# Designed miniproteins, single chains, continued (4), part 29

Each design is a single chain, and the fold is of that chain. pLDDT is the mean over its residues in the fold that is shown.

## One batch from the design tools (miniprotein)

Design m12978
Fold by ESMFold2-Fast:
Structure m12978 (fold): chain A 90 residues (1-90)
Amino acid sequence: DEEKKNEALRHFTLAGVGVLREEDKEKAEESWKKGLEYAKQLGEEGEELLKKGEEMLEGVKKMTPEQREKVLKEAEEGLETMKEVADRLG
């Protein structure tokens, strides 16, 4: 189910953005939980998405401020793209 896969990726990306911004920690935790719920429904594909999300969060914790800024911009651009797709679907 591509829709559930996209939702899992979107929520994991939101969680990563929240961690990078630090100001959005509570929202990051909420988004991570939502991503987990969608990933759980995808079986093996969900486990792969979860692993990728976990690696992303671990990577963020090890980043320099300059690296965080670059990743944050990329992630925010990705979220805008996903929103445009969702808006077209309903």
Scores: mean pLDDT 71

Design m12979
Fold by ESMFold2-Fast:
Structure m12979 (fold): chain A 91 residues (1-91)
Amino acid sequence: EEEEKIKKEAKEKAEEALKELVEYLASQGIELSKEVQEEIKKLLEEAAYNYLLGEKAKAEGDEEKAKEYYEKSQKAIAEAAKLVEKAVGPL
């Protein structure tokens, strides 16, 4: 099923993004707690999932649905960024 494939891709993208973020912050001497890492991962999964659904809707010609999904994706990214800033201060 396409939805299941999209969910798997979103999870993989979120895991890679979190790994890169954690490695970057560690290089700056900053360590995120495991709880904060799990919250960020969930938000990144939500962002990736909604972005991929937006791309699918756009490909199907449903611009209104695509816009809704992109807005949800951007909101999740903004929340993830806010959570990082709260934990480590401005980057």
Scores: mean pLDDT 83

Design m12980
Fold by ESMFold2-Fast:
Structure m12980 (fold): chain A 81 residues (1-81)
Amino acid sequence: SAEEIKEKAVEELEKIKEEAIEKMKELNAPQSVIDAFEQLVKKEIEEILNDENLTEEKAKKIIEGLRKYFELLIEEHKKKQ
């Protein structure tokens, strides 16, 4: 069901958020960058919860997009260490 897809997607996004924040803090990323990432995740969770036609494929693409963005942020901050 759409509700089960939403639940799984939200859980995965929240897990990515926690992992990303931890890694960014370890790399001494600016608080503004951490805050911006938290706001991005919050917005994506809200979009998922409000999507009446959410499919597994759509949820997967959103999750993969956030994961790629997170990896880019981590790589950028590693170069400044």
Scores: mean pLDDT 82

Design m12981
Fold by ESMFold2-Fast:
Structure m12981 (fold): chain A 76 residues (1-76)
Amino acid sequence: SELEQQVKELEEQIRELQRLRDQLLADMDAAIESLRAEGDTEAAAAMEETRRTLERVMDERIEELRQQVQDLLEQS
């Protein structure tokens, strides 16, 4: 059905965003650890703030897509 197709497309987008989120955050975590090991606490703190912002923005987008799935299922 059209509804099933829309849900599958949204679920695929959610999976892709989750994968990208996890990959980007892991890369940033490694960079933060490296900066802390080098004693660059200011750069590490700045990158942690960027990481928090990125995580929040991506989590908000994922939740928006999840809400779209829920809305489609409730209208059925």
Scores: mean pLDDT 88

Design m12982
Fold by ESMFold2-Fast:
Structure m12982 (fold): chain A 53 residues (1-53)
Amino acid sequence: SMKKHEEDLEEEMKKAAEGDRLLADKGGSGLSADDRRQIAFHRTSAAMMKDDS
């Protein structure tokens, strides 16, 4: 779809992908515990939004 929900979903997916890249690059060693937790949150959020659509 081309509605705002899809745009918001893409933003969340981009944040999740960015976090995945950071985790892969350093194996998570270079990230704070809070950063890692936030990455997990965005992954879950993106997955839920994607399922809702």
Scores: mean pLDDT 70

Design m12983
Fold by ESMFold2-Fast:
Structure m12983 (fold): chain A 101 residues (1-101)
Amino acid sequence: MKDELAEEILAGMRSLARTVRDLLAEGADPEFIARVVRQGFDVLAEKVREGVSPETAEKIREILEKGFERVRQAIAAGDPDAAAQVLIETGEEIAKLVRED
């Protein structure tokens, strides 16, 4: 289950990165894009809360909050490559913690 959860998180972050790139390319409102990212992060946070120890879930929560601020800044700057990179890096960091739990 841990490896499956980690792969699900990575797939979710890759999907979110693609969505953010597409929305930025279409000229969507930065605040709307940030809300889409927050919704995706909330879904992933719920999955990890159910699948990992409380201690690991708290570490992942901190990673998601830091990742959200970095993504929000990239979105505000209109930088799809930076936004996608932050989402992928955040996903990889979370997947590592899930596997090590």
Scores: mean pLDDT 86

Design m12984
Fold by ESMFold2-Fast:
Structure m12984 (fold): chain A 71 residues (1-71)
Amino acid sequence: MSLEEKLAALAGKYGPRIQDALEAGDYAGYFEEVARLNEEVAKLYAEAGLDDKAAAAQANAELYRAKAEAL
């Protein structure tokens, strides 16, 4: 499976969860699902040797975790 296919699979898995949380007004759940998505994206980029993209995705995951905790 290509990196693109793996990223698309993550979008398919987390997209509905993110949308459901947002539509429900569950901003904590929204931030948590976005954080999880970015954690998984960071792992895929690291495995592909895309270290800068992996670091950016990990930083986004940490940011959204902090947003969830601040609510």
Scores: mean pLDDT 87

Design m12985
Fold by ESMFold2-Fast:
Structure m12985 (fold): chain A 111 residues (1-111)
Amino acid sequence: MEELKKRLEEGLKAADKAIEYFEKHRDQLTPTDEALLETLRLVKEYLEAMLNGDEEKAQKIREELAKRFAPEQKNPTLDSLLLLVYGAAAAFTGDPELQAKARELAEKLSK
């Protein structure tokens, strides 16, 4: 339970960094960038709902995220959502710690 809370809090911080990058470049976003920004906002809302124990809100957001992923990702896991968030934040910030977290999650999901 405490480990899950820490993972949710770290995921929220990474999501905020990625969203901040897009908001600073709002006038330069392509339609693909805007779609990614909306997905990152949904992931942030999902992580906040999970952290607050709002299971009904978390389930609705998870269903919306599932509709946005390709058929190959019909049931997004917390690990897959955190990988998206850490990957985006690492790409925009160049932070080696975020890159390491994204790599660890990618390796875990490939096994």
Scores: mean pLDDT 76

Design m12986
Fold by ESMFold2-Fast:
Structure m12986 (fold): chain A 98 residues (1-98)
Amino acid sequence: SARERLERAEEELRRALEREGLSHLVTDEEIRRQALKIEISEVLKKAAERLGEEETARVGRELAALIDAGDLAGAAALAERAGLDEAAALLRAYAERL
């Protein structure tokens, strides 16, 4: 599920930060937000074959800005309009855990 995918990404990121000695520089909220962005980036990489690189980069920047602004509903709506159903599901799963 999208929730399990986010939880796995968060754990992987936490482990990577611990190995690099950087865990003291980031909050749990920052880790969760960054894990969301990483997983959305993976969805966008696969979508680039369909959307083209320029459109994928534009949508990616707009999604990142909405996530940073805390507009998770707006981000999910943008993802749906772009045909990024996996990204929309990830955004909803993230919002439900807040």
Scores: mean pLDDT 85

Design m12987
Fold by ESMFold2-Fast:
Order: sequence, then structure tokens, then C-alpha cells
Structure m12987 (fold): chain A 68 residues (1-68)
Amino acid sequence: EEEKREEGIRRAEELLREATTTPVPEERIREAAEELVEQLPLIKKLAEKAQKEEKLELGEGYKTLEEA
């Protein structure tokens, strides 16, 4: 799983590097990021869990962040 994570990060970094050097439309970057998330099953599962739990915890966490 970590190996796949590293591969995904590497790809993301490579894509980001290219995007930084060459202007790329936001839509393309978003598509690439979404594809990257789907490519990593572990990351996808984490994202799904975060999305569900984040909705509940985001309110409390965001409140604490604002208080800081």
C-alpha cells in the first residue's frame, strides 16, 4: 500500500512540476488529481472515510481552527 502511495505522490509531483513550468488549465489539474485518487485504492478509501467523517468533524475542527 505504501508503495502505491509513493507512486501516486511521485506522479502527482511530476504533474505538478510540469504544471508549474507550463501553464495548465485548472480543469486539467482537477481531472488529474481525481484520477490519481481513484488510482490509489487506499487513498480512495481514506478520502471516502474523510469525506463522510469530515462532514461531522469538520464543523468542530473548523470551529477550533477559527478560535485559534
Scores: mean pLDDT 58

Design m12988
Fold by ESMFold2-Fast:
Formats: sequence, C-alpha cells, structure tokens
Structure m12988 (fold): chain A 88 residues (1-88)
Amino acid sequence: MAAKQAAVDEALREEGEEAEKNKDEYKAIELWIEGVGMLTGDEELKKELLELFEKLKEEGVKPEEIAKKLLTLAFKHLGIPIDESLFE
C-alpha cells in the first residue's frame, strides 16, 4: 500500500512541477495583457484578451499556444493581417 501511495504522490508532484512552471508563464501573459490595455487605452481589447486567456487556461492550453492566440487577436483588432500559423 505505501509503495502505491508513493507512486501516486510522485505523479502528483510531476503535475505540480508543470503547473508551477505554467503559473509563471500565465502570470507573464496576464502582465502583457495589462500592458496592452495601458498602451492602447482600449478596454474592450483588454477585456477580449482576458476572456480568451481565461477560457484557454481553463481548457488546459499551454501558455505558448495561448500567447499565439492572444497575439493573433490583438493584431486583428489593430487591423494587422496576421495568421496564427506565422508564430510557428
């Protein structure tokens, strides 16, 4: 029984390590969205970016993929014809 519990605890620890790394990257994305709002003065853009970020975060999407989607949305809002595939 103790060996089985130790294996479960190790798996949870590995998931915790990934979550901790992603937490720092998610925080960086939040700061970037705040920066976009400050620089543009566009509260609607900031709101759309935050809503998309929270949705993708809840779906377990990795920070890198979230960043690509947020950049694509921001550029489209600014009238820049950028496709998500350009960030590959």
Scores: mean pLDDT 69

Design m12989
Fold by ESMFold2-Fast:
Formats: structure tokens, sequence, C-alpha cells
Structure m12989 (fold): chain A 70 residues (1-70)
């Protein structure tokens, strides 16, 4: 299939928000990125849901780390 190879960590544009109490906005941004990625690559709803689930797990992990550090 049309595989996107590993791309260097060059800035595709945008700014990464600092770790803070903005998990709602972080999740919204991640959701938008997943939607754009899925639309660009023609992913189905199931694959998109799996990506969102992985992102949600990552956000929960970050939230736990942030709480531990505060």
Amino acid sequence: GPAAPVVPDAPPGGKFMPPDTTFEELRAKVDAVIDAYAAHHGLDAETRANLRAQADKGIEGLKKIEEERK
C-alpha cells in the first residue's frame, strides 16, 4: 500500500504546547490530527478509533505523570 516511510522529526509546522493543565485542548488537537491523518490516508472508522484510543491512553499517561510532578 501507499506506505509513508519514517520521516525525520522536522517541524511539519505548528508548536508543541508545554506540559500543563490543558489536557482537554491537547486531546482536541490530537483528535484533529488523527482525523486529518485518517482522511488523508483513507483510513476507516475502526482504524481511526484505534488511533484515538492509543492517543487517549497516551494523554492519560501524561496526565498521571504531570499530577505526580506537581
Scores: mean pLDDT 68

Design m12990
Fold by ESMFold2-Fast:
Structure m12990 (fold): chain A 96 residues (1-96)
Amino acid sequence: DEAKELLEKALELLEEALRLAEETGSPQLVRTVRTALEFAKRAYEADKEEAIEYLRQAEMYLGLALNQAREEGNEEVAKLLEEAIKALSEAIRKLN
């Protein structure tokens, strides 16, 4: 399943982003990335309709996290979040 593979890629990128945010970012950035990761994990386990809703939530929190990382000048976390957004957006397209 190509959508599942893209979502697995997004999950890997988000877990790396969370680890790096915990090391280098603000507590707010950590919370936002963790929330995005939680919704992405729920999407992975959900049926198609429920998965799309969880992916939309993850996409929203990823956008917030990317803005926070950029405001903090955290280029490494920002890059991982940009890659995660691309994978997640492609997964949503494959599911719709």
Scores: mean pLDDT 87

Design m12991
Fold by ESMFold2-Fast:
Structure m12991 (fold): chain A 84 residues (1-84)
Amino acid sequence: EEELEREGRELLERLLRESARRLGLEPLLERLRAAIEAGDYEEALALADEIRARAEAQGTEDGRLLAGAAAAVGALLKKKLAEK
C-alpha cells in the first residue's frame, strides 16, 4: 500500500505545515521533513516529539491540532523503526 502510505504522510505534512506556520514552528517542521526525506527516522521521531511538546505548551486550537498531527507522525515513524 505504497499509495496509502505516501498519501497519509503528505496529508500529515500539510496539516503540520499549516498549523506550524500559524504558531511559528516552521523551522522544526522543515527539519522534520528533511529528516524523513533523508530516511533518518530516529531524528524525525525526536523532532515530531519536540513539535508535539512545543505545540501542547501553547494551549491554543492550532497547538492542539499540531500536537495531534505530530503524535500521529511520531506513531508512524516509531512503527517504521520497529519494523527495521
Scores: mean pLDDT 75

Design m12992
Fold by ESMFold2-Fast:
Structure m12992 (fold): chain A 72 residues (1-72)
Amino acid sequence: MVTVTLYTVRGDTVEETTLTSPGDVTTRAHQLSREEMERRVRELREGQGKLAASLDDEDAVAEALRRLEAAA
């Protein structure tokens, strides 16, 4: 099973969207610092089969979706 987590910075909030095969979606809005978000991204990248990307990066989002589809 592959889990993909996407982060988007909106002013003083960070939106975290988690996608899991076979298609569960969870979205949370957090009051996170930039440093905390970057720490979580690093942890997820090291988590074997997990991917984290910024929603502002269309190529990263496309790669995240491709990884999720490959895990289905």
Scores: mean pLDDT 56

Design m12993
Fold by ESMFold2-Fast:
Structure m12993 (fold): chain A 57 residues (1-57)
Amino acid sequence: AVTAEMGRNAAASGAAGSGGGGAATYELQKMGALDREQAVAGARSGAAGAALARSVE
């Protein structure tokens, strides 16, 4: 359905926008577990960006 596709598109954009954060976060975790919050913040920012992109669509 359209709503499910919207959710999937937002998730994909979130992954693309904050996915780099995910990989980087793993590296930073090895150095002191510093950025679990950074990964979460990145994921939220990516999701918000996807929502804005959808708004313009």
Scores: mean pLDDT 53

Design m12994
Fold by ESMFold2-Fast:
Structure m12994 (fold): chain A 113 residues (1-113)
Amino acid sequence: SIKEKALEIMEEIIKKLEELIKLQEEYLAEKNEEKKLKLILEIQKKMLEILDLLVELRKLSEQLDEEFKKLVEEFIEKAIEALQAIQNFDLEKAKEELEKLKELYEKFKKLVE
């Protein structure tokens, strides 16, 4: 179903954001310049993967009922805020937005069940 596909994409975005936050923590702790460059590359790749998933989720939202569409739009907004926090090295803000994404995911999941 369209709703189940949206849930799968939302779950994948959450997983990738958790991984991205971990990479950002590793980057901030790293002192070796070559390892920092490899971490930047991994961070950039993960951000692009999340952005691709957000594009797919946005397209899918147009096929959803208004209630589900509103939840997906709020999820996309919070995911973008999390990515902006990562770009600004605001790890605390990124973690706060991630928790909001998890709450929106659970709310969407309960409405599908």
Scores: mean pLDDT 90

Design m12995
Fold by ESMFold2-Fast:
Structure m12995 (fold): chain A 55 residues (1-55)
Amino acid sequence: GPEEEAKAREAAAQVAAAVRAAIEGGDSTGAGLRGRKFFEEHPEWAAAADRAGVG
């Protein structure tokens, strides 16, 4: 139902937040650059990661 769908999206946002935290932690490799580009092209996922990363 809608609650389960919302929880699935929050779980995905938490994964995105973890990836974002790794990038901000100094990942300057190609993988880090690709992650930054992904969030630049998908601001909704960057916002979701930001929300999931805040208590």
Scores: mean pLDDT 66

Design m12996
Fold by ESMFold2-Fast:
Structure m12996 (fold): chain A 83 residues (1-83)
Amino acid sequence: SEEDKKAFEMAIKAAETVINIAEKLLNSDKPISEKTKEFLIKRMKNVIKELKVVMERTDDPALKEKGEELIKKMNEIIEKINS
């Protein structure tokens, strides 16, 4: 549906936004505060949950693949933050 398509587009945008913020912070010479790490991890976990919901509601294999790529990337970033 159009509603499901918009939900997916919003979830992708949310994922790409948090990934971009996290990567900029990780690539910075400045250490990331523990509070900022906690907020990033919480945000990424929430976005992963949202992506999984919209992925279950779509029959589009390209959108499912994009969602899986974003989930994998966010999990890799969470692991780097926790290291």
Scores: mean pLDDT 85

Design m12997
Fold by ESMFold2-Fast:
Structure m12997 (fold): chain A 73 residues (1-73)
Amino acid sequence: SEIDKLIAQLKELLKQLEELVKNKAPWSEIQQILAQIQGLLQQLYAKAPKDEFEAIAREVQAELDKIRELLKS
């Protein structure tokens, strides 16, 4: 489904974001990936059932929190 494709793209972007942060990539590159993640979340908000979107948003927030923790090191 379109929703499954958006979720797969979102997971790929989260993995790319983690690698960029671990490799201390330029902030401009990190911002570009964050903008793409935000865009996919907006599409999922519009298209996915609300309960499914809430579950996805929670998982994304948890991954972003883990990545934020890497920035403290």
Scores: mean pLDDT 84

Design m12998
Fold by ESMFold2-Fast:
Structure m12998 (fold): chain A 85 residues (1-85)
Amino acid sequence: MTREEIVEAVLERFKEADKDGDGTITREEAEEVIRRVAEEYPEITEEVVEDFLKYFDELDKDGTGTITEEELKLAVNKTLRKHKL
């Protein structure tokens, strides 16, 4: 499986979670999205999920508790790259 396939799965789940079409996701919704993708891709371990949430916190510099689709994509790519996925 390629990193691009995992990123696409995350973005698909993000669009399903963003029912209002506002283009943002909360920390709780981001965790739910990554955990659902982990059900399909067992290489996404608990450590990968924890590192993703740390990157979410780094991107949420304003403390709003939300990030954009582009920031989510960056956090996922950075996490997968760290774990050589």
Scores: mean pLDDT 77

Design m12999
Fold by ESMFold2-Fast:
Structure m12999 (fold): chain A 99 residues (1-99)
Amino acid sequence: SEEEREIVEEFVKRFEELLPEIAKKLLPNEKKKEEYIENLVEFFTKLVESSKNLEELEEKVELLAEGMIEGLNIPEEKHEEFRELVLETAKRLWELHQK
């Protein structure tokens, strides 16, 4: 949905601000950024839909954030802020899904 896309676009914007060097490598041009946003919308939507409650979603999101921290080699000083960003984004999508 448009609302889900807006939430994910805000996540990507904040990700670029938090981790500009990693973001430049992952999202080097507008086309790849658009593809990444579309993939993230699908991924987060499936994550929310597969979760029975907020507690299960938070557990899945914690595992996702830890995997991204390791996979992207995120600096230790950015770990807490990155975890908070991923969790906040997932919670916003969860709330949007609770119509």
Scores: mean pLDDT 85

Design m13000
Fold by ESMFold2-Fast:
Structure m13000 (fold): chain A 65 residues (1-65)
Amino acid sequence: ADEAVAAEVGKAGGLTPRQAAGAVQFAAGMPSLTDEQLAQALMKHGGLTREQAEAAVRVLRAAGL
């Protein structure tokens, strides 16, 4: 996982550093997920709100994850 991408995800989504790192690792490990599937996974496993998950997905996709 890219440390700079994790920092950007955390800032955009209002996530803790641990949540942001987890989101990057999850997206990198499952590149075949759709945006909706990734957002649902981040909400279910990361405890993120819909708004946090959607913000995180936008940053992850912009970074090529």
Scores: mean pLDDT 80

Design m13001
Fold by ESMFold2-Fast:
Structure m13001 (fold): chain A 98 residues (1-98)
Amino acid sequence: MIEKLEEAIGLLREALKIAEEKNYKDIVSYLRLAIRQLETALELVKNGGDKEEVKARLERAITSLKKALDIAREKNYQPIIDKLERAIKLVEEALKEL
């Protein structure tokens, strides 16, 4: 689980950098929200925090990422689509390990 969350955060930080450089302003807020939720979930997992809080944060991250992915697909933001799809899969797999 930790390794999957760390990989997802890494992919999303790269996607955020690309989104900011290419001025994809409509997804930047969703990416920042997802990264924040995942980083908080990762800290909770590392410190033995509440599993229900971890679950809620991962579910919120998935919701934000799916919205970012829908926008990216509609607007053809090709450089980030693969990173978003891979990050969503990693977070969904981490959620199943709870």
Scores: mean pLDDT 88

Design m13002
Fold by ESMFold2-Fast:
Structure m13002 (fold): chain A 58 residues (1-58)
Amino acid sequence: GAEEAAKGARKAAAEGGGAAGAAVHSTDMIGNPQEATAGARAGGDGEAGAEAASRGSA
């Protein structure tokens, strides 16, 4: 039901958004936000897109 829909949305956000956010935060604490931004962008956009494309062919 609605709970499972919300859980699915949370899991998707955690995999894409959460991972990207964690990468940004971690590197930002070191004082190198440029690498964090590149990593977060690749994780958020690349991971979601690349995984979907890979599964489509797999």
Scores: mean pLDDT 48

Design m13003
Fold by ESMFold2-Fast:
Structure m13003 (fold): chain A 113 residues (1-113)
Amino acid sequence: SELEEIFKHLEEAIKYAKEGNVDQALEHAKRAVDLAEKLNLTEEQKVKIIDYIEEILRLLGKRNFKLTREQLDALIHILEFAIKLAKEIPELENRRKYFESTLLGVRGLKLEV
């Protein structure tokens, strides 16, 4: 199912993020987001997707990664989707604020490339 494919891509994104493979981590995360945007997700599924995205961002949050313009664009797309999902769930307000803060930082980095 498309839902199983989404979670498989998110699991692969975490695997690659742990390995320091930024390109593959972002590619898999973006693929999961693109699939998820087409589905009517339950609240439980939205929370699970947000948990995966937050873990991917945590793993990629090493300050010494020099990201390409394409990688920054993928990261912006992933963050915008996470913000959209978090806005729909009141309990995720703090996670939404975290994603919004991260997006501002990423947009700033994109101005330098």
Scores: mean pLDDT 85

Design m13004
Fold by ESMFold2-Fast:
Structure m13004 (fold): chain A 70 residues (1-70)
Amino acid sequence: MEAPKVVGVSAVRASDTTARVTVLAEGPDGTLLVGERIAPVDANGVARAVIDITLKDGTVHRIEVEAPVG
């Protein structure tokens, strides 16, 4: 089974030290899937998160992502 394709990652500041990281992924059938997690912001202004994306068949894919905080 093919893994979901990550098509976008964004991070929006949630506090002085954390950001809301959002992943947009495309499933094998073209369905758009969204995953979200609050993650700490590093010294360079980047948030890194491990986000679980659940496909329509119930398969969970763990994706590690990072994005600059906007």
Scores: mean pLDDT 79

Design m13005
Fold by ESMFold2-Fast:
Structure m13005 (fold): chain A 64 residues (1-64)
Amino acid sequence: SRVDQIVQGIRLHVDHLRQEGRSVEDIVEEVERMAKRILSLIDDPEDQKLLREKVEELLEEIRK
């Protein structure tokens, strides 16, 4: 789905930030900023909900 492609893009960016030695807190902040920006570009409420859910799951994975 489009949401899955967006989440994959965010995951690739997270991997890049990890390679740069960014802290967990910095990565979380960046993901939250990216998600907020992307959500503003999505018109479908169902896609907005799904993206929020998948981003929350990703943030939990990053914090482990």
Scores: mean pLDDT 85

Design m13006
Fold by ESMFold2-Fast:
Structure m13006 (fold): chain A 80 residues (1-80)
Amino acid sequence: MERIRKAALEAAKVYVDAIKAGLSQEEAVKRAREVLRKAGLSEKEIKAIMFGIQRAYAKDRNASAEELAEEGIKALEEYL
């Protein structure tokens, strides 16, 4: 789980940084998903984590990358 938690945090940082840089939601999601794929996560794990991150960000656009990563992990734990 430590490897997955680190990957989720990296993905959340990439996602937030892409949005702050003015990239589209779709492009930010694509970049974050590539971080998770390179970390060796399965398609199911990637979908769960990104769902959690996107849902949390939609509710609070000031959420930190750490908060978004935790919501991604919670979604993963709900769907595995």
Scores: mean pLDDT 85

Design m13007
Fold by ESMFold2-Fast:
Order: C-alpha cells, then sequence, then structure tokens
Structure m13007 (fold): chain A 67 residues (1-67)
C-alpha cells in the first residue's frame, strides 16, 4: 500500500542519514553530527568539523519520486 511505501521511504531516509554520518566521521573523526526527523516525513543530518559543514536532507516524497 501507499502507506507501507511511505513508511519504507522514511526508514530508508534514516538509514541514509546514518550512513552519511558514518562516512563524514570516517574522513573527519572530530565531526559533530546531529540527525533530526521533522514531522515523520523529513530527515536532516548536519555534520560540522572546524570550518566545514555538511548537510544532507531527505524527504519521504523525494525518495518515493526517485523510485
Amino acid sequence: SAEELRERAIELARALAEAFAAAVKSYYPDAKVTIEEIDGETVVATATSGDKTFTLVFSADEILAGL
């Protein structure tokens, strides 16, 4: 169902955000990473290391549109 696909998309967004955080930390071990979920539809990962900032944003709608 559409509801199941949307739940799967959010699960995938969380997994991608965590993978991104791990990747950033592998290159910048001192990076501070925050992962936030907004309204159960958007996941935002922000990593900062010195003067460098990395931001990754995934919405369920974007993931579903990419399928």
Scores: mean pLDDT 79

Design m13008
Fold by ESMFold2-Fast:
Structure m13008 (fold): chain A 74 residues (1-74)
Amino acid sequence: SRDELLAEIRRLIAELEELRAREKDPKRQASLDNLIATARALLADPSATDAELRTMRLLLQHEIRETRAYLAAQ
């Protein structure tokens, strides 16, 4: 459902924000800040389609995996 999708995106944003707090590289910080801001803007947009929300969920999941892998390698 849309409500479940919105709740999942909020959870993923919170997880990415925790990872962002641990990131030390300024370029990576800026990239994460941009994605978080874009995701928050989409959640605040009542006209956002379910397709746009599903795409954002995939992007957030991908970036969380990549950031975790990067931080684990440091």
Scores: mean pLDDT 91

Design m13009
Fold by ESMFold2-Fast:
Structure m13009 (fold): chain A 100 residues (1-100)
Amino acid sequence: MLSPRERLEELARLVSRIHEALTGKRLEIPIDESASDEEHELRMGLLIIVTLSEVWVVARTHPEKITPEVKELLRELAEFLASQGYDKAAESLREIVEEV
């Protein structure tokens, strides 16, 4: 099983790729190596919420930006979230992708 830090690192990698595909701009998500496991889990939860919000807004306001490449990245993110027990977040993300 991934540690909280490793889980946050993988989520940050996927989110950065999605943001770049959506906006053309690189997003750097710094990970504090000295942070506790609890802090990494809290930051992961916040990053999930922010990412779902961004994707939802883009899908509703600029559906043309949800390209086949973005849909593939969103599926990869949903599978990762489900594998880590974030089933509701994964389901919400899949629903957004299906509506576009």
Scores: mean pLDDT 80

Design m13010
Fold by ESMFold2-Fast:
Structure m13010 (fold): chain A 68 residues (1-68)
Amino acid sequence: MVIKGKILEGTEEKWLVEGEDGNKYEIDIIEKLSSEEFLAKLKNLETGEESEALVKLLSPKEVEITIL
């Protein structure tokens, strides 16, 4: 599943993202793969579901999340 979202706040290790699906997600960065791609743990704050994700930075405030 692929979700586009907006970064609401973040550090180098943790991002809060609002998805286009209306859900908020917490992204814990595991590994930086490139300048724009990250391996991360994803938590859906509405449901509490956790997964691994590939996160691509589209702009300084926009991401594409691919749930693994």
Scores: mean pLDDT 84

Design m13011
Fold by ESMFold2-Fast:
Structure m13011 (fold): chain A 82 residues (1-82)
Amino acid sequence: SIEEIKKLIEDAIRRLAAVPPEEYPAVLEELLKKVLSLVPEELKPEIEHLIDILKEVIAEYPEKAVEYAQRLKEEILKLVEK
């Protein structure tokens, strides 16, 4: 459900705020796996692409991880609420 996806992303954002940058890839990989299990096949490539972009951006700007993860949440929710 959309509510489950929202909770998963919010849980990931809380984890990003609590862990060092070295753990960011693991947090996002876990989020990707869980979100992909809840969305239709048609949306999986777009969601994977959005999370991959976030991985690249926060690797370069780790201090903005929470900010960009909040933006990712908005984009994924728009996509799944279609």
Scores: mean pLDDT 84

Design m13012
Fold by ESMFold2-Fast:
Structure m13012 (fold): chain A 69 residues (1-69)
Amino acid sequence: SELEAELARLQAELDRLSKELTEINKKMDVINKEKKANFEKSLPVTMENLQKKIDELRKKIEELKKALE
């Protein structure tokens, strides 16, 4: 169904963004150990924006799951 296809698409997007957030988190940890100053402002903002997108996708996935029931 179209709804199942949309759910699969959103799940794939959530997985992609979660992996991106994990990679940024790893890079931040390395940078913070080596030189803290230059990335402190940009990386936390990027991570916060990714977390907001992840939370929004989770909400949409929940809504679609309820519609599928």
Scores: mean pLDDT 74

